# Ledger of designs, part 9: designed miniproteins, single chains, continued (4)

Each design is a single chain, and the fold is of that chain. pLDDT is the mean over its residues in the fold that is shown.

## One batch from the design tools (miniprotein)

Design m12295
Fold by ESMFold2-Fast:
Structure m12295 (fold): chain A 92 residues (1-92)
Amino acid sequence: KLVLEMELRDDVLRFVVRDSEGRPVAHAEVSFRRHGTSEVYGAVSDGEGRGEIRHFPAGVYDIEIRHEGLAVARAEDVRIEEGERRVLEFEV
């Protein structure tokens, strides 16, 4: 009798932040602003430059990366598909 109508998909968005020399950037704040809305999703990179955001909704996003209180990288109109499995790579 248990009817599960939810699609079993990977809803975890993963990313890595590196500098121009390919070195991992820790404590970078990565913010995803959903285009046309006020919704913002974000995570802080770990000691290996990696981060993840769970239950990430598909959509078009403007991305900002902040490190040491400064905006160091931006990308606009980035399309994230439902069940995105790629690790998004960001250079700062």
Scores: mean pLDDT 75

Design m12296
Fold by ESMFold2-Fast:
Structure m12296 (fold): chain A 60 residues (1-60)
Amino acid sequence: SSEEFEKNAQLINSLSDENQEEASEIAQKYVRENKLEMNADGIAKAAEYALKKLKEEGKL
């Protein structure tokens, strides 16, 4: 949903510069490996995956 997209974007922007860089790298890798389109749905899926990985690492 657009609300979840905005919420996830705000959460990423609230992270430290180091964790934002890591989130960006995770998201970019996820897009490449899953051949996602760079549209709202693809970006949302990549952001969700990056946040999930940061949470698993205890960085959220």
Scores: mean pLDDT 76

Design m12297
Fold by ESMFold2-Fast:
Parts: sequence; C-alpha cells; structure tokens
Structure m12297 (fold): chain A 89 residues (1-89)
Amino acid sequence: MEDAERLTALRNAVRNGASDAEIRAAARAAGLNDVGIEGLLAIRRGRIEEAKRKMRELLERGDIASFQLVSALLSERFGSTEPVEVPVT
C-alpha cells in the first residue's frame, strides 16, 4: 500500500480514459479529498476550466499534494496548462 504505487495507478486510470468509478476509487486510494476527485473527473470529461478551478481550491486550502496530482494529470491529459491552455474543441 505504497502512496507512490497508488499515485501511479491513479495517473494510469486518468491517462487511459478510465471510468468515473475507477478514477474515484484510485483517487481515494491515493488519499485525495473530494475536491481533488472532482478535479480528476473534470480532466476525464475534458472540462479543463473546472479542473483548473478545483486545482485553485486545493492550493487555497494548502492541499499541495492533491494540487500537484491534479496539475500533473491535467498536463499529461491535455499537454498544456497556463501558458498554452488547450481550448475546448
């Protein structure tokens, strides 16, 4: 039950287009709170703006670990963040 292994499973679930249920299960196993889980589901659904809002909420709460996870997965999923935001197409 290593955190790094749980994080890897979560990253793979989001990257491979897993179901909402799989992402929720992996995110809970990785120790994400509800805001982090919502951010990951937004990434899965292509809701980049919602994912960014959840990242902001995590950062404002001081939940840097969940923020870093959601940020990394958003970048991996869409290949861009603040400098070259992927438009909804």
Scores: mean pLDDT 70

Design m12298
Fold by ESMFold2-Fast:
Structure m12298 (fold): chain A 76 residues (1-76)
Amino acid sequence: DPFVEEVRRLVADLSPEAQERVIEAAEKLKNWKDLSDFEREVAVALVAMTYGLAKAAGLSDEEIVELIENTLKKLS
């Protein structure tokens, strides 16, 4: 699954538990609706931006996961 695999790569530095939560959120978005190529690119870009900014701000893995989950939920 290219979408889930790309999301997993973006969050590879998070703890295994945090990675699985992010992957679960990505799977929920994918299963809730069929993503177009454009929607998939937007979702990946938003995850990357949210993760990068949160890491730069020194947020915990828990806070980063919550932000990513909320970002993906807004796309559903």
Scores: mean pLDDT 79

Design m12299
Fold by ESMFold2-Fast:
Structure m12299 (fold): chain A 62 residues (1-62)
Amino acid sequence: MLTEEQLEKLREALEKLRAAGVTRVGASRDRELAENPEIRELAREMGFEALPSVVAEHLRSA
């Protein structure tokens, strides 16, 4: 459902999160990844598996 330009922007954002060492951090973007299956699949392709679980865990800790 995402356009090519939207996928590109998401890829850039995910690259920044990856560079920042995102493994146990929750952010607004992580919520979108948890709710949107297409975004979640993209994140998984880039190695962000279980990101929704990480978000939930972080929110519980916070």
Scores: mean pLDDT 54

Design m12300
Fold by ESMFold2-Fast:
Structure m12300 (fold): chain A 66 residues (1-66)
Amino acid sequence: DEEKKKLKEEGDKLAKQASEAAEKGDLDTAIKLGKQAAEKYKKAGDYEMAKQLEQGAEIVAQKKAA
C-alpha cells in the first residue's frame, strides 16, 4: 500500500528529527516530534513502533520535569 509506505517514511523522518533534537538538549522539540512520528506510524498500521515512540516521549517528559 503506497499510502502506508509514505506514512512510514514520514514517521522515520520525524523520529530522526526528534532524536537529533534530544541530542542537542531541545527536549520540548524532541517530545513534540516523537509524538508526531508516533501518529504517522499509527496511521501506517505500525502500532508497535508508535507505542515505543510514545513511551520514549513520556520518559523524556519525565526527565524534563525532574
Scores: mean pLDDT 82

Design m12301
Fold by ESMFold2-Fast:
Structure m12301 (fold): chain A 68 residues (1-68)
Amino acid sequence: MKSGEELLEEAEKLGALGVIHLGQGDRAAARRYAEEAIRLAEEAKKKGLEEPAQKTIEGARRVLEEAG
């Protein structure tokens, strides 16, 4: 099983991909990456990484809002 730190690192990478794809106009890909980033960050939050996971969730939620 992945550690909380590994889940957070993966969530941060997916969040960054969401931002990149949103900037390229690929709203569908941006939404998928942001949704997966939120899912993994919520798992990291449950494993004790609440502060950094919450920042990742907030960033990904902004991507979802902009992607429609």
Scores: mean pLDDT 85

Design m12302
Fold by ESMFold2-Fast:
Structure m12302 (fold): chain A 60 residues (1-60)
Amino acid sequence: PYELSERARRSEEEAKPLVKLLTELAKKGFSSEELSEVARLWKEEGEEAALKYAEELLKK
């Protein structure tokens, strides 16, 4: 069904920036706990909140 295909594509599109962000943070040696918090913020509060938290991690 089109609605299932659209949801799958949207989920992949929304997840692509998150996956890239998590990969970059992992390369810099951040912990699984910190990566989980970024993913949680992305899912619950959106991209802006997750990016803000990631920027704080990178600044430290």
Scores: mean pLDDT 70

Design m12303
Fold by ESMFold2-Fast:
Structure m12303 (fold): chain A 73 residues (1-73)
Amino acid sequence: SLREEILADLFRISAEAGVLALERALANPSVSEAAREALREDTKRELRTAIEFFRELGDEESAERLERWLEEI
């Protein structure tokens, strides 16, 4: 359905944005260690939520891709 497609796109965009934000924060020497750790934990939480969502939809390919990102952080 259109609703499921929109939700899938939103979760994908959110997860991708979170990973990108974390990578930028880790590369930025001006970001405090506490801020990096908080962003890392937030990104892991978002990735876990997105992974569960894609699995419920039967989209194993997207779930596996996000699991690989989760393992890197």
Scores: mean pLDDT 78

Design m12304
Fold by ESMFold2-Fast:
Structure m12304 (fold): chain A 69 residues (1-69)
Amino acid sequence: MKERQTRAANLGVKNSDFIGEKKKEDPKVLESQAKTNEIILKNEYADKELAKKSYEKNRELAEKVKKEQ
């Protein structure tokens, strides 16, 4: 189960949404699932943000080195 939840987050936001959608019969269960999905999505975005930040920093550093040469 944990493995599949992590895989859903890695594959994309859409897959984490499926977990909540499956249990529509019980609003309480759906709420719990939605909360779990929200955490997964938040984690996914955090990872993306870090990657983007590193990319920007590397680009700036390369430009600076190039100018100094």
Scores: mean pLDDT 57

Design m12305
Fold by ESMFold2-Fast:
Structure m12305 (fold): chain A 85 residues (1-85)
Amino acid sequence: SFEENKKKLEEKAKELEEKGDYAGAARLYGTIASGLAYQGKYEEALEYLKKAEEAAKKAKEAGDTEEAEKILKEVRELRAAIEAA
């Protein structure tokens, strides 16, 4: 169930990136990372946090500054929690 949902979210995130909705893509990558972290899959969670961070930086460059900064804060907090686990 989670793996099926993860695949769908990843596909949707890529579609959003292609459309220039980097903030939307970053949020979906963040959602995947949170789900992986909850399951103890920290290595995979960090991979998706990196994707979320890269998408959020592109969102900031595109003018979604406030939204991107919120996402980057959430990414930083989850990354710190994983690295402390």
Scores: mean pLDDT 88

Design m12306
Fold by ESMFold2-Fast:
Structure m12306 (fold): chain A 66 residues (1-66)
Amino acid sequence: MIKEQAEKIVKEASKLSYEEAVEFISRVPGVDEETAREIAELIKEGKFDEAVELLTKRMQEAVEKM
C-alpha cells in the first residue's frame, strides 16, 4: 500500500542528515524538492505522522496522473 511505502521512506529518512533526507525523499516519484524539504523538516521535528500523511498524498497523486 502507498501509506506503507511512505512510512518506510520516512523511517529511512529519519536516520539521515537533513540534507541527505531531502535528497532521498526528492527521488520519490511525484515529490518535488520543495515538498521533500517540508517532509524532512517534519521528520526533524518528530512529526512522523504528518510527514507520512503528506508523502502519502503526493505519491498517490503521482500514481493517479500516470
Scores: mean pLDDT 81

Design m12307
Fold by ESMFold2-Fast:
Structure m12307 (fold): chain A 99 residues (1-99)
Amino acid sequence: DLKEAQELFEKGAKAFNDKDYKKAIEYFEKAISLLENPGASLYTLLGEAYFRLKEYKKAVEYYEKAINIDATPERYKLLGKAYEELGEYEKAKHYYKLA
């Protein structure tokens, strides 16, 4: 499980770097399904892939999961940007201030 999840994560990261965000999502979601405790980085990359596909509600969902595990200034900026794209300007401003 852990080794297979790590290999899927690496394949997803490669697809993301190749700008194949749909394939990246497939690999990252498969990796998450094999893990009892998925890490913040995996949720962050999944959120970024959804953001790149303009699926901002999904991006918010996964950024919030990442922040619940490990809150960083970078993750607050990503969440703020996703809320901004959704027109949720007060929430965006709040998270930008936390970054």
Scores: mean pLDDT 89

Design m12308
Fold by ESMFold2-Fast:
Structure m12308 (fold): chain A 58 residues (1-58)
Amino acid sequence: MDDGERIRKGLEEARKSKDKRAQAALAGAALQSARESTHPEREELIEEAEKLLKEAGW
């Protein structure tokens, strides 16, 4: 699994989480991975992760 697939899987699990704390933790981990990634969609992945963190109250 490449970095993009791994990050997207993390974001998907964050979206499916009903626990806001778990959603924030998963989204935060995905955000960190996206920031450290050189993936072509890095900017989009960062934006999605930040949106999920905001929805979780962070």
Scores: mean pLDDT 77

Design m12309
Fold by ESMFold2-Fast:
Structure m12309 (fold): chain A 58 residues (1-58)
Amino acid sequence: SPLEKARELGKKLIEAAKKGDVEKANEYSREFYEALSKLTPEERQKLLDEMSKEIEKL
């Protein structure tokens, strides 16, 4: 589903950023933004809330 694809891209973005891989982080950021554009506003807000909690645990 679009939501699951966006979630997976978000995880890859966080991993790339954590490793300091700027090139991969930029690639996944663009793909993640495209995936977010295909979600409803409610799905986007829920996913961003989930990602914020994951980032806080780093």
Scores: mean pLDDT 80

Design m12310
Fold by ESMFold2-Fast:
Structure m12310 (fold): chain A 95 residues (1-95)
Amino acid sequence: GEILEEVKKELEEALKKAEEALERAKEAFRSGDLEKLEEALEEAEKALEKAKEALKKAEESGDKEAIELAKKGLLEIEIILGMIRIMLGVLKASQ
């Protein structure tokens, strides 16, 4: 239905932003650029908030398929965010 398509689109956009942030984080980590790594973390956190908004919309609709899709997308973004936080912790400990 309409809600499933809307939630899917919002999650695809959030996941794309999280993946772009992870790519920037990997580059920043390789170059030792703490500021760029912190910027990548902020972008991933914004993507997480968008995924949470999509989950809330899905839950309010009662669309079970949309809820399951949103939960999966949220988990993928949380994993990306965790990876960036680990890279940031390692880089900070190295300075």
Scores: mean pLDDT 89

Design m12311
Fold by ESMFold2-Fast:
Parts: C-alpha cells; structure tokens; sequence
Structure m12311 (fold): chain A 63 residues (1-63)
C-alpha cells in the first residue's frame, strides 16, 4: 500500500520506525504507530489512521 509506505517513511524519519518500507502492516509497524500515539497524546490503538497521518505530516512540516 502506497499510503502505508508513506506512513512508514514518516515514522522512520521521526525515529519511531526501524523496519522495512514495504507497506505491510505488521507488529513492528503497529508498535511504531503506538509509540508515536503515546508520545503525542493520541489514543494508543496502533491504527495507522487519518489522524496519525495528518499529525505526522504537520510535524514533518514544522507545524
């Protein structure tokens, strides 16, 4: 999935994800999403949802 690859790239750039950029939603990707959610005060459900993507994009842009 292109969208899942984008999320993996953003999480990797911010230091949350160290796995392959393959677009596969596995346990490592889920754990990275959970760490990101915990760090930024979002509900910790591990879902790579629209809220996670939107916040990642804002952080990358310095917003």
Amino acid sequence: SEELRRLQELLARLGFYRGPIDGVYDEEFRAAVRRFQERFGLPVDGKPDEEVLALLDRIERGE
Scores: mean pLDDT 80

Design m12312
Fold by ESMFold2-Fast:
Structure m12312 (fold): chain A 64 residues (1-64)
Amino acid sequence: MADEVGKKLKELAKKVLEGADKEEAIKEAQKLLNEFAASLGAPPNTLEEAREVLEELIKELKEK
């Protein structure tokens, strides 16, 4: 994944930890992942895939 997309996803995870709406953050994560996928000619990510990515990042931030 490109560094810029990864940084934006981590920022979304931090916002959720600060009290932002998780469902809105997941939708934003899906948009970021789909922009990256489109740049590679790959199929778009589902909302569930975006949820899993964001939840993994939230878990990593909580464990450190």
Scores: mean pLDDT 77

Design m12313
Fold by ESMFold2-Fast:
Structure m12313 (fold): chain A 65 residues (1-65)
Amino acid sequence: VPVSELSSLPQDVKEKLTAAGITTVEELTKYSPFDLQKVLKLPYPEDELQKLIEAALKEAGIPLG
């Protein structure tokens, strides 16, 4: 599922993910919230990024475990 189609992610996060080459939710699962902080370079704390990832995975129908 393309990250650009997810309503659970803020637009700034979608744009930064796409610019970094993370175009699908499956690719997003390869990153920890800490790694995403470094990739996105946005002022989101790890706990907020974790919640955004979980929401994106749920929307895409991907298991969290």
Scores: mean pLDDT 77

Design m12314
Fold by ESMFold2-Fast:
Structure m12314 (fold): chain A 130 residues (1-130)
Amino acid sequence: MEEAGELSRKGEEAYRNKDYEGAVKYYTQAIAKLEALGLHNPVLYENLGRAYYELKDYEKAVEYYEKALEHAPPFRLPVLLINLARAYLELKDYEEAIEAARRALELASPSNTPLIAEAERLIREAEEKL
């Protein structure tokens, strides 16, 4: 079997080539190797969540974004919360989408205007569907 770092790179290459099934395969194998060692890489969880989102498996996207949030440093939380809010919108979990996007706004740097705009857009979209 390949090393976790090599599998992670193959997952990134597959994702860039829009081979989302390949990305899921390689990221899942990389994560399994690290977890067998008691290691949790939030970047790999985030990347696996994004690959599942592109495959429209929004339930698995939520699962891995939540795992990423558990292990992520504070500066990554706003981006992960936006990704989580997007996945909840697709699942029609509008209240949870609003909660995630509001948490992203609370944690976002005031200078991160694109992220703030996206969070506000996600809140409005979810509120319109309630």
Scores: mean pLDDT 90

Design m12315
Fold by ESMFold2-Fast:
Structure m12315 (fold): chain A 55 residues (1-55)
Amino acid sequence: SLEELKKKLLEIADEYTRRVQEAIAEGLPQDELNRRLEEIEKEFAEKVDKVLKEY
């Protein structure tokens, strides 16, 4: 199931990219943008870790 793992990781990566682009497009103040990006990064790391533990 390496192909299933790869597919799942690509979906998580696509979601990460979309969320980052949406946050930047929102035009937040720098401090709020930085906080939003840190949250997105943390959620991305948690999703990757969860998927890797299942495979």
Scores: mean pLDDT 85

Design m12316
Fold by ESMFold2-Fast:
Structure m12316 (fold): chain A 92 residues (1-92)
Amino acid sequence: MPEGYRFALRVLDLAASEGASVRARVEGDTLTLEVSGLSPTSQTAVALQGIGLELDGVKVKVKLDGDTLTLEIEGLSPEQAREIEARAATLA
């Protein structure tokens, strides 16, 4: 189930709506999204969603470092990862 992919898309939509910046990196089957400039409320909501997904067995990890939210998502297809990278590039 591509729940990590759906989560990544929701995060990109939120970043676009708030004028936040996203950097995407793919290493093997792991997609890393670094999101900067989300409101504190949105950053907290994304972090809680990611933690909930990890508890449900989805391969997602969330890290907060100041104003930067880092998401590590595993198990995406190469096509899904490339789509997310392309969308993130529009927010760089």
Scores: mean pLDDT 81

Design m12317
Fold by ESMFold2-Fast:
Parts: structure tokens; sequence; C-alpha cells
Structure m12317 (fold): chain A 95 residues (1-95)
């Protein structure tokens, strides 16, 4: 269902946004890369976002988060099919 897919994307975007804000605030406060990554792992609801935080540095995680936000924002502006948007997000996560 298109409504179910839209709900999934909205929850992914919310999870991503909250963890990006968390990571940026902890970085501003001078927390270490390891502590920031531990916090993102702990607070991520999405398994792929959680696994990304285990595998990459905070800097790389924030770069990929920004790319995913850009993909979602462009998809909304262009009325992109949700299936295409989900595939583009997957490509960013796997890169």
Amino acid sequence: SKKEEMRELVFLEADLTLNELLALELKRLGESDEKIREAVVRHSRDPELRELARRVSVEEWLEKARKIHDVIAEAEKNNEPLEVTKERIREVLEA
C-alpha cells in the first residue's frame, strides 16, 4: 500500500533526523567519536541506520545522513515514486 510505504519513509526520516541532531549536539559538546556512535546505535530504531553507526565514523555517518535527507527532500519536491526513493536510500546506505 502507498500509505504504508509513506508511513515507513516518514518514520525512517524521523529516526534519521533525531539521531543526526543527537550526533551533532554530542559533537558540539566535545564527546568522542566512539561515544557519539554508541549513542546513535542505542537510539536508532531502524536496523540499517543502527548497523551503519557500528561500521563508519561519526563524520561518514553524518555525511550519509545528509545524503539521505537530500534524497527524501528531492523525492518529495519531484513527486518521485516511493519505490524509487527507497532504492536510492538503500544505495546510499550500501555505499
Scores: mean pLDDT 83

Design m12318
Fold by ESMFold2-Fast:
Structure m12318 (fold): chain A 70 residues (1-70)
Amino acid sequence: MRERVLKYLEIAAEISRDDPELQERVEEIRERLERGEMSPEEAAEELADIMGTWPEEKQQRFLERAREWE
């Protein structure tokens, strides 16, 4: 789970390059997860909330990149 969530956060940061505030939030979640201040489940929930704010095109790009990794 942890490795999978870290990879999803990496992909989310790439997709959010045009939104510095959102990219910073993704980076903060990754750092907290890496430091053990957040569980993988909590990080996945926060990432899902972020994805819910994306337009459909960004959500589709995330899914494509995640599928390529798996």
Scores: mean pLDDT 79

Design m12319
Fold by ESMFold2-Fast:
Structure m12319 (fold): chain A 92 residues (1-92)
Amino acid sequence: MITDEELEQAIADIVLGTYLAILRSQGKEEEAERILKEVTDSLAGRYIGAARAAYLLGDKETAKKFYQKAIELSKDNPELRKKAEELLKEVE
């Protein structure tokens, strides 16, 4: 049985991978590689990466939503939460 946590992990991986692929398709390979190197092995880290990719693609509204989701997912990780909050302020 797929748990909600397993499904959320799969969704986060697909979202990150999709936005990185779009960046690469637009000739932003170096930006995509830099985001991938900075992604932490966590749900929140994946959404931070996806938010950064969305922002670089000009999708500010989606970037804000992904940063907000990363903040929610990082309540047990103060360092990651602070990073997501700081990045969200740069988009607002």
Scores: mean pLDDT 81

Design m12320
Fold by ESMFold2-Fast:
Structure m12320 (fold): chain A 69 residues (1-69)
Amino acid sequence: SRLEELVRLARENPEEAEKKIDELAKYFNLTPEQREKIREAVRKGAENGDIRKGTLEVAEIIYESFKKK
């Protein structure tokens, strides 16, 4: 999955992961708060090696963004 690849990318190349997070936030018109939550979820997943949990947290934040509109 694309989000799973993002969490793995954060472990291997944090700078490229940050660029992808910024692109994602712009695409979904996320608030700065939602963008920061995604960065935190990706970072925690990368640090703990829990790629699945990090991926699910990112997906949940994106889903919640649709409800806040």
Scores: mean pLDDT 77

Design m12321
Fold by ESMFold2-Fast:
Parts: sequence; C-alpha cells; structure tokens
Structure m12321 (fold): chain A 58 residues (1-58)
Amino acid sequence: MKLKDVRMRNVADPYAVLKAIGELVKQGLSAEEIAEALAKKFPELEVSVEDGVLIIRG
C-alpha cells in the first residue's frame, strides 16, 4: 500500500527516522516495505502499518 501518513511516539531520534523514511519513499517503496526496512535499521523501534499509516513507537 502507498504510504499515507507517519505517526511517531516516544522516538529518541525522530530526525534520523524521518530521514530514513524519506530515502525509502524516494526509492518507491510501499508502506509495508518501509516498515520492514525501518524494523531492520532501528531494531529498538516497534513499527507497524495500518491502512497506509506508518506507526512507530520507541
């Protein structure tokens, strides 16, 4: 599914996470592919997707 929105709560470095999301979006990845890539890069974060919305919890 196409990424519609991003919601972050209690993330220690929101800038690093947003920068990573921006690069993945530029590569044409879906919301689900972005979530998988973020989970691998930031294993401390809980990442899920609901109706194209990326939900990230630190």
Scores: mean pLDDT 83

Design m12322
Fold by ESMFold2-Fast:
Structure m12322 (fold): chain A 66 residues (1-66)
Amino acid sequence: MSDVEAAEGALKAAEEALKNKDGATAAVARHQAMEILRTSKDEEARRLAEEAIKLAEEALKQAGAG
């Protein structure tokens, strides 16, 4: 799996978590995106990871952090 594919997966998970107000899925998506941002040197993957973190944080807020 490429860093971009991993970041796209995290972004989709964050979007689904936001739609469903699912704090558990949002927490997993945020963690995956943060790891990509920490380890990846791919600019596209980092951009997607930053978007995933933003959506996951909004999902956590709307879900009451779980």
Scores: mean pLDDT 82

Design m12323
Fold by ESMFold2-Fast:
Structure m12323 (fold): chain A 68 residues (1-68)
Amino acid sequence: SNALLEAQKTVLKEAVDLLNIPEEYKEKLREAIDKVQNEADLQLVGRAIKTILEKGDVEKALEILSKL
């Protein structure tokens, strides 16, 4: 449902705020989250955030997000 998708996007934005990365990259992640229209997009953004958390690789995360 649209309500569930919007709730999931809100949780992802909260996760982004907790990342130890420069604000400029957080803004790019928030913009990507705003482009999310379906579950596949959510999974793609989730993979990008996981890449930052596990590897600190912001460039790879942005490459993943370029597919939105």
Scores: mean pLDDT 84

Design m12324
Fold by ESMFold2-Fast:
Structure m12324 (fold): chain A 57 residues (1-57)
Amino acid sequence: DLELAKRLVSHELGLSDEQIDEIYNAKNEEELEEIAKRYGVSVELVKRAHEALKTLE
């Protein structure tokens, strides 16, 4: 359930719905790095969020 996955990852990692949507739709590692830079968060956090979303959906 993608909606439940987004809510769980948002809550656990302290990311907004907008940040979660961008992370989920990232096509490659370069896009995840660009998202991290744009929002001022660590690349490791963004990669962790992406993996969690793909695992829980």
Scores: mean pLDDT 81

Design m12325
Fold by ESMFold2-Fast:
Structure m12325 (fold): chain A 86 residues (1-86)
Amino acid sequence: MIDEKDIEELKKLGFSEEEAKKLVSLSDEELVELAKKAEKEYGTEIDIEELLSLPTSVKRVLYILTELLKETGSLEEAVKKLKSLL
């Protein structure tokens, strides 16, 4: 379930309100496609089974962002890369 706190958390990371709402509204299928785009474009290894096992949409988005952060070494760059996939 989406709430205003989830939107606020993503906005604090550098996403716009529209981007945050889009990210937390992604279906399981759309999240898998987003993860595949990240792997294809940035070489980021994302475990799809682990991603889908996470209990909330915001945690699934944060998991993708964390894997991008490991590759970039920068939260700002990880956020920019994730935004480019939207």
Scores: mean pLDDT 80

Design m12326
Fold by ESMFold2-Fast:
Structure m12326 (fold): chain A 115 residues (1-115)
Amino acid sequence: AIVVTESGGGTVAEGGSVTLTGKVTGADLAKSSVSWSRQAPGEGARGVAAIANGEVGVGEPVAGRFTISVDAAANTAYLNMSNLQREDTAVYYWSVVGDDNKQIAVGNGVPLTVV
């Protein structure tokens, strides 16, 4: 079975920083694409950041404040978030897509509240 273990959410003051961490077992992140999406209260899920084939994409409005990285040896992905704003309040989801373009794992979601 493929399992995603997520951590790093919670309640944070405006202007603060957090890192969301996802460890994947049963799949190789070096051969996979990783994406983060978020769902704010009353809204549908929206893409935040992705890494595919070594290319990094960060969506508006978080460009310059969020960065993403993958430690392939540890099979772990990171979303580093700085200068948090109240608009960043959402549940954050990680999705792993294999080299065959099938979604192989999705996390249960990490809630983040900015106060």
Scores: mean pLDDT 75

Design m12328
Fold by ESMFold2-Fast:
Order: sequence, then structure tokens, then C-alpha cells
Structure m12328 (fold): chain A 86 residues (1-86)
Amino acid sequence: GLSRELVLRAIALVLRAIGLIIEAELLLKEGKLSEEEYKEAVELAEKALKLALEALKEENEEEAKKKLEEAEKLLDKAREILDKHK
């Protein structure tokens, strides 16, 4: 199975993605985020969530690591969109 480190990294990225989606919804409701920015941030976070969940199902650690690295990059892009309004 996957190393404990990769499993914990995947769980952390899942939680981060969920948190970003919730934050984007709150910012949209407060009028601090445009609908276009909301859609982009949520699509990035949802793609990252899917990659992190797929990584947990991988038997190959190198493939799992690549999916987690891609998920992290997508979440960083989502974070940058939301941080424009801080």
C-alpha cells in the first residue's frame, strides 16, 4: 500500500480543497468574489480533490506522488484567486 506520508498528504489536500470551496462560496455570498472567479477557484479545487482521492487508490507510489503534486499546484492557483480579495 501507499506510505503513511503519502496517505496523510492526500488527506491534507482533500481537506484543503474542501476548505477552499467553502471559502469561495462565502466570498461569493459576501460580494467579494465575482461569479467568474468563484467558478475558476471551485473548478480548480474540485479537480485537486479528485486527484487527491485518486492518489489514495493508487498502488504505485510514484503515480500517487505525481497526482498529489498536481493537486497541490491546482490548490495553490485556487488560493491565489481567493487571496486577490484579502
Scores: mean pLDDT 87

Design m12329
Fold by ESMFold2-Fast:
Structure m12329 (fold): chain A 113 residues (1-113)
Amino acid sequence: GLDEVIDELAEAFGISKEEARQLLVETARALRDGLIELLKKAGYEIKDESPESIAEAVRKAVETDPELAAQIRSLIEAMARLLGEDIDASKLTPEELAERVRELFRKIDELEA
């Protein structure tokens, strides 16, 4: 899980667990911001930057654009791995992928709190 990723980063870089957590938070934020920007550039409306709004935009994008869907799936897999989860996004339906986005963004928000 997340605590194991933080411990591994701390040991690998010779830094504190707090410094490892901060590095993880900053990287997770960059991936989240990258997904939001990708969706906006592709013309998908995001009413607010809530996990629910972003998840709905992901669902629509994945249903309508196969090339964009591949990019989104890669970003979601990267976010999941960063948070100590392993997922095969290629096997997820648009609805399942949207739910994973919602869960991952909530976890990032919890890390920032």
Scores: mean pLDDT 81

Design m12330
Fold by ESMFold2-Fast:
Structure m12330 (fold): chain A 70 residues (1-70)
Amino acid sequence: SDDEIIDFLVEAKKLALEAKKIPELEEQAKKLEELLKKAVEAIENGDEEEFKKYKEEIEKLKKEIEEKLK
C-alpha cells in the first residue's frame, strides 16, 4: 500500500539524519539522501520499476549504515 511505501521512505530518511551526526557516516548518509530523492522522483513519475531499483539500493545502504551504528 501507499502507506507502507511512505513508512519505508520516512524510516530511511530518519536513518540518514541520524547517520549525518556521525562524521564517519556522512558520505553514506548523503548517498542515502540522494537515493531517497531518486525514489521519490520515480514515484512522482509513476515509474514503478525505477522505484523498485532505488528501494533495493536504499535497503542495502540502510543495512550497511545500521551495522555501523550498532
Scores: mean pLDDT 83

Design m12331
Fold by ESMFold2-Fast:
Structure m12331 (fold): chain A 58 residues (1-58)
Amino acid sequence: DEWLKEQAKSIEEKAKEVESKGYKEAAKLLREAAKYLLEGNLKKAKELIDQAILELGK
């Protein structure tokens, strides 16, 4: 699915950005979310994105 590939790429770019700012755990969670998104596991991807947002809010 081309849409899922584009979304996963966007999330991976965001992971690189937050990692460069020192948010290593948030970056890890975003990369895991991109992996699950590519596998079609939207529920798990969303859970990981929500966790990454919480880490960024610290």
Scores: mean pLDDT 82

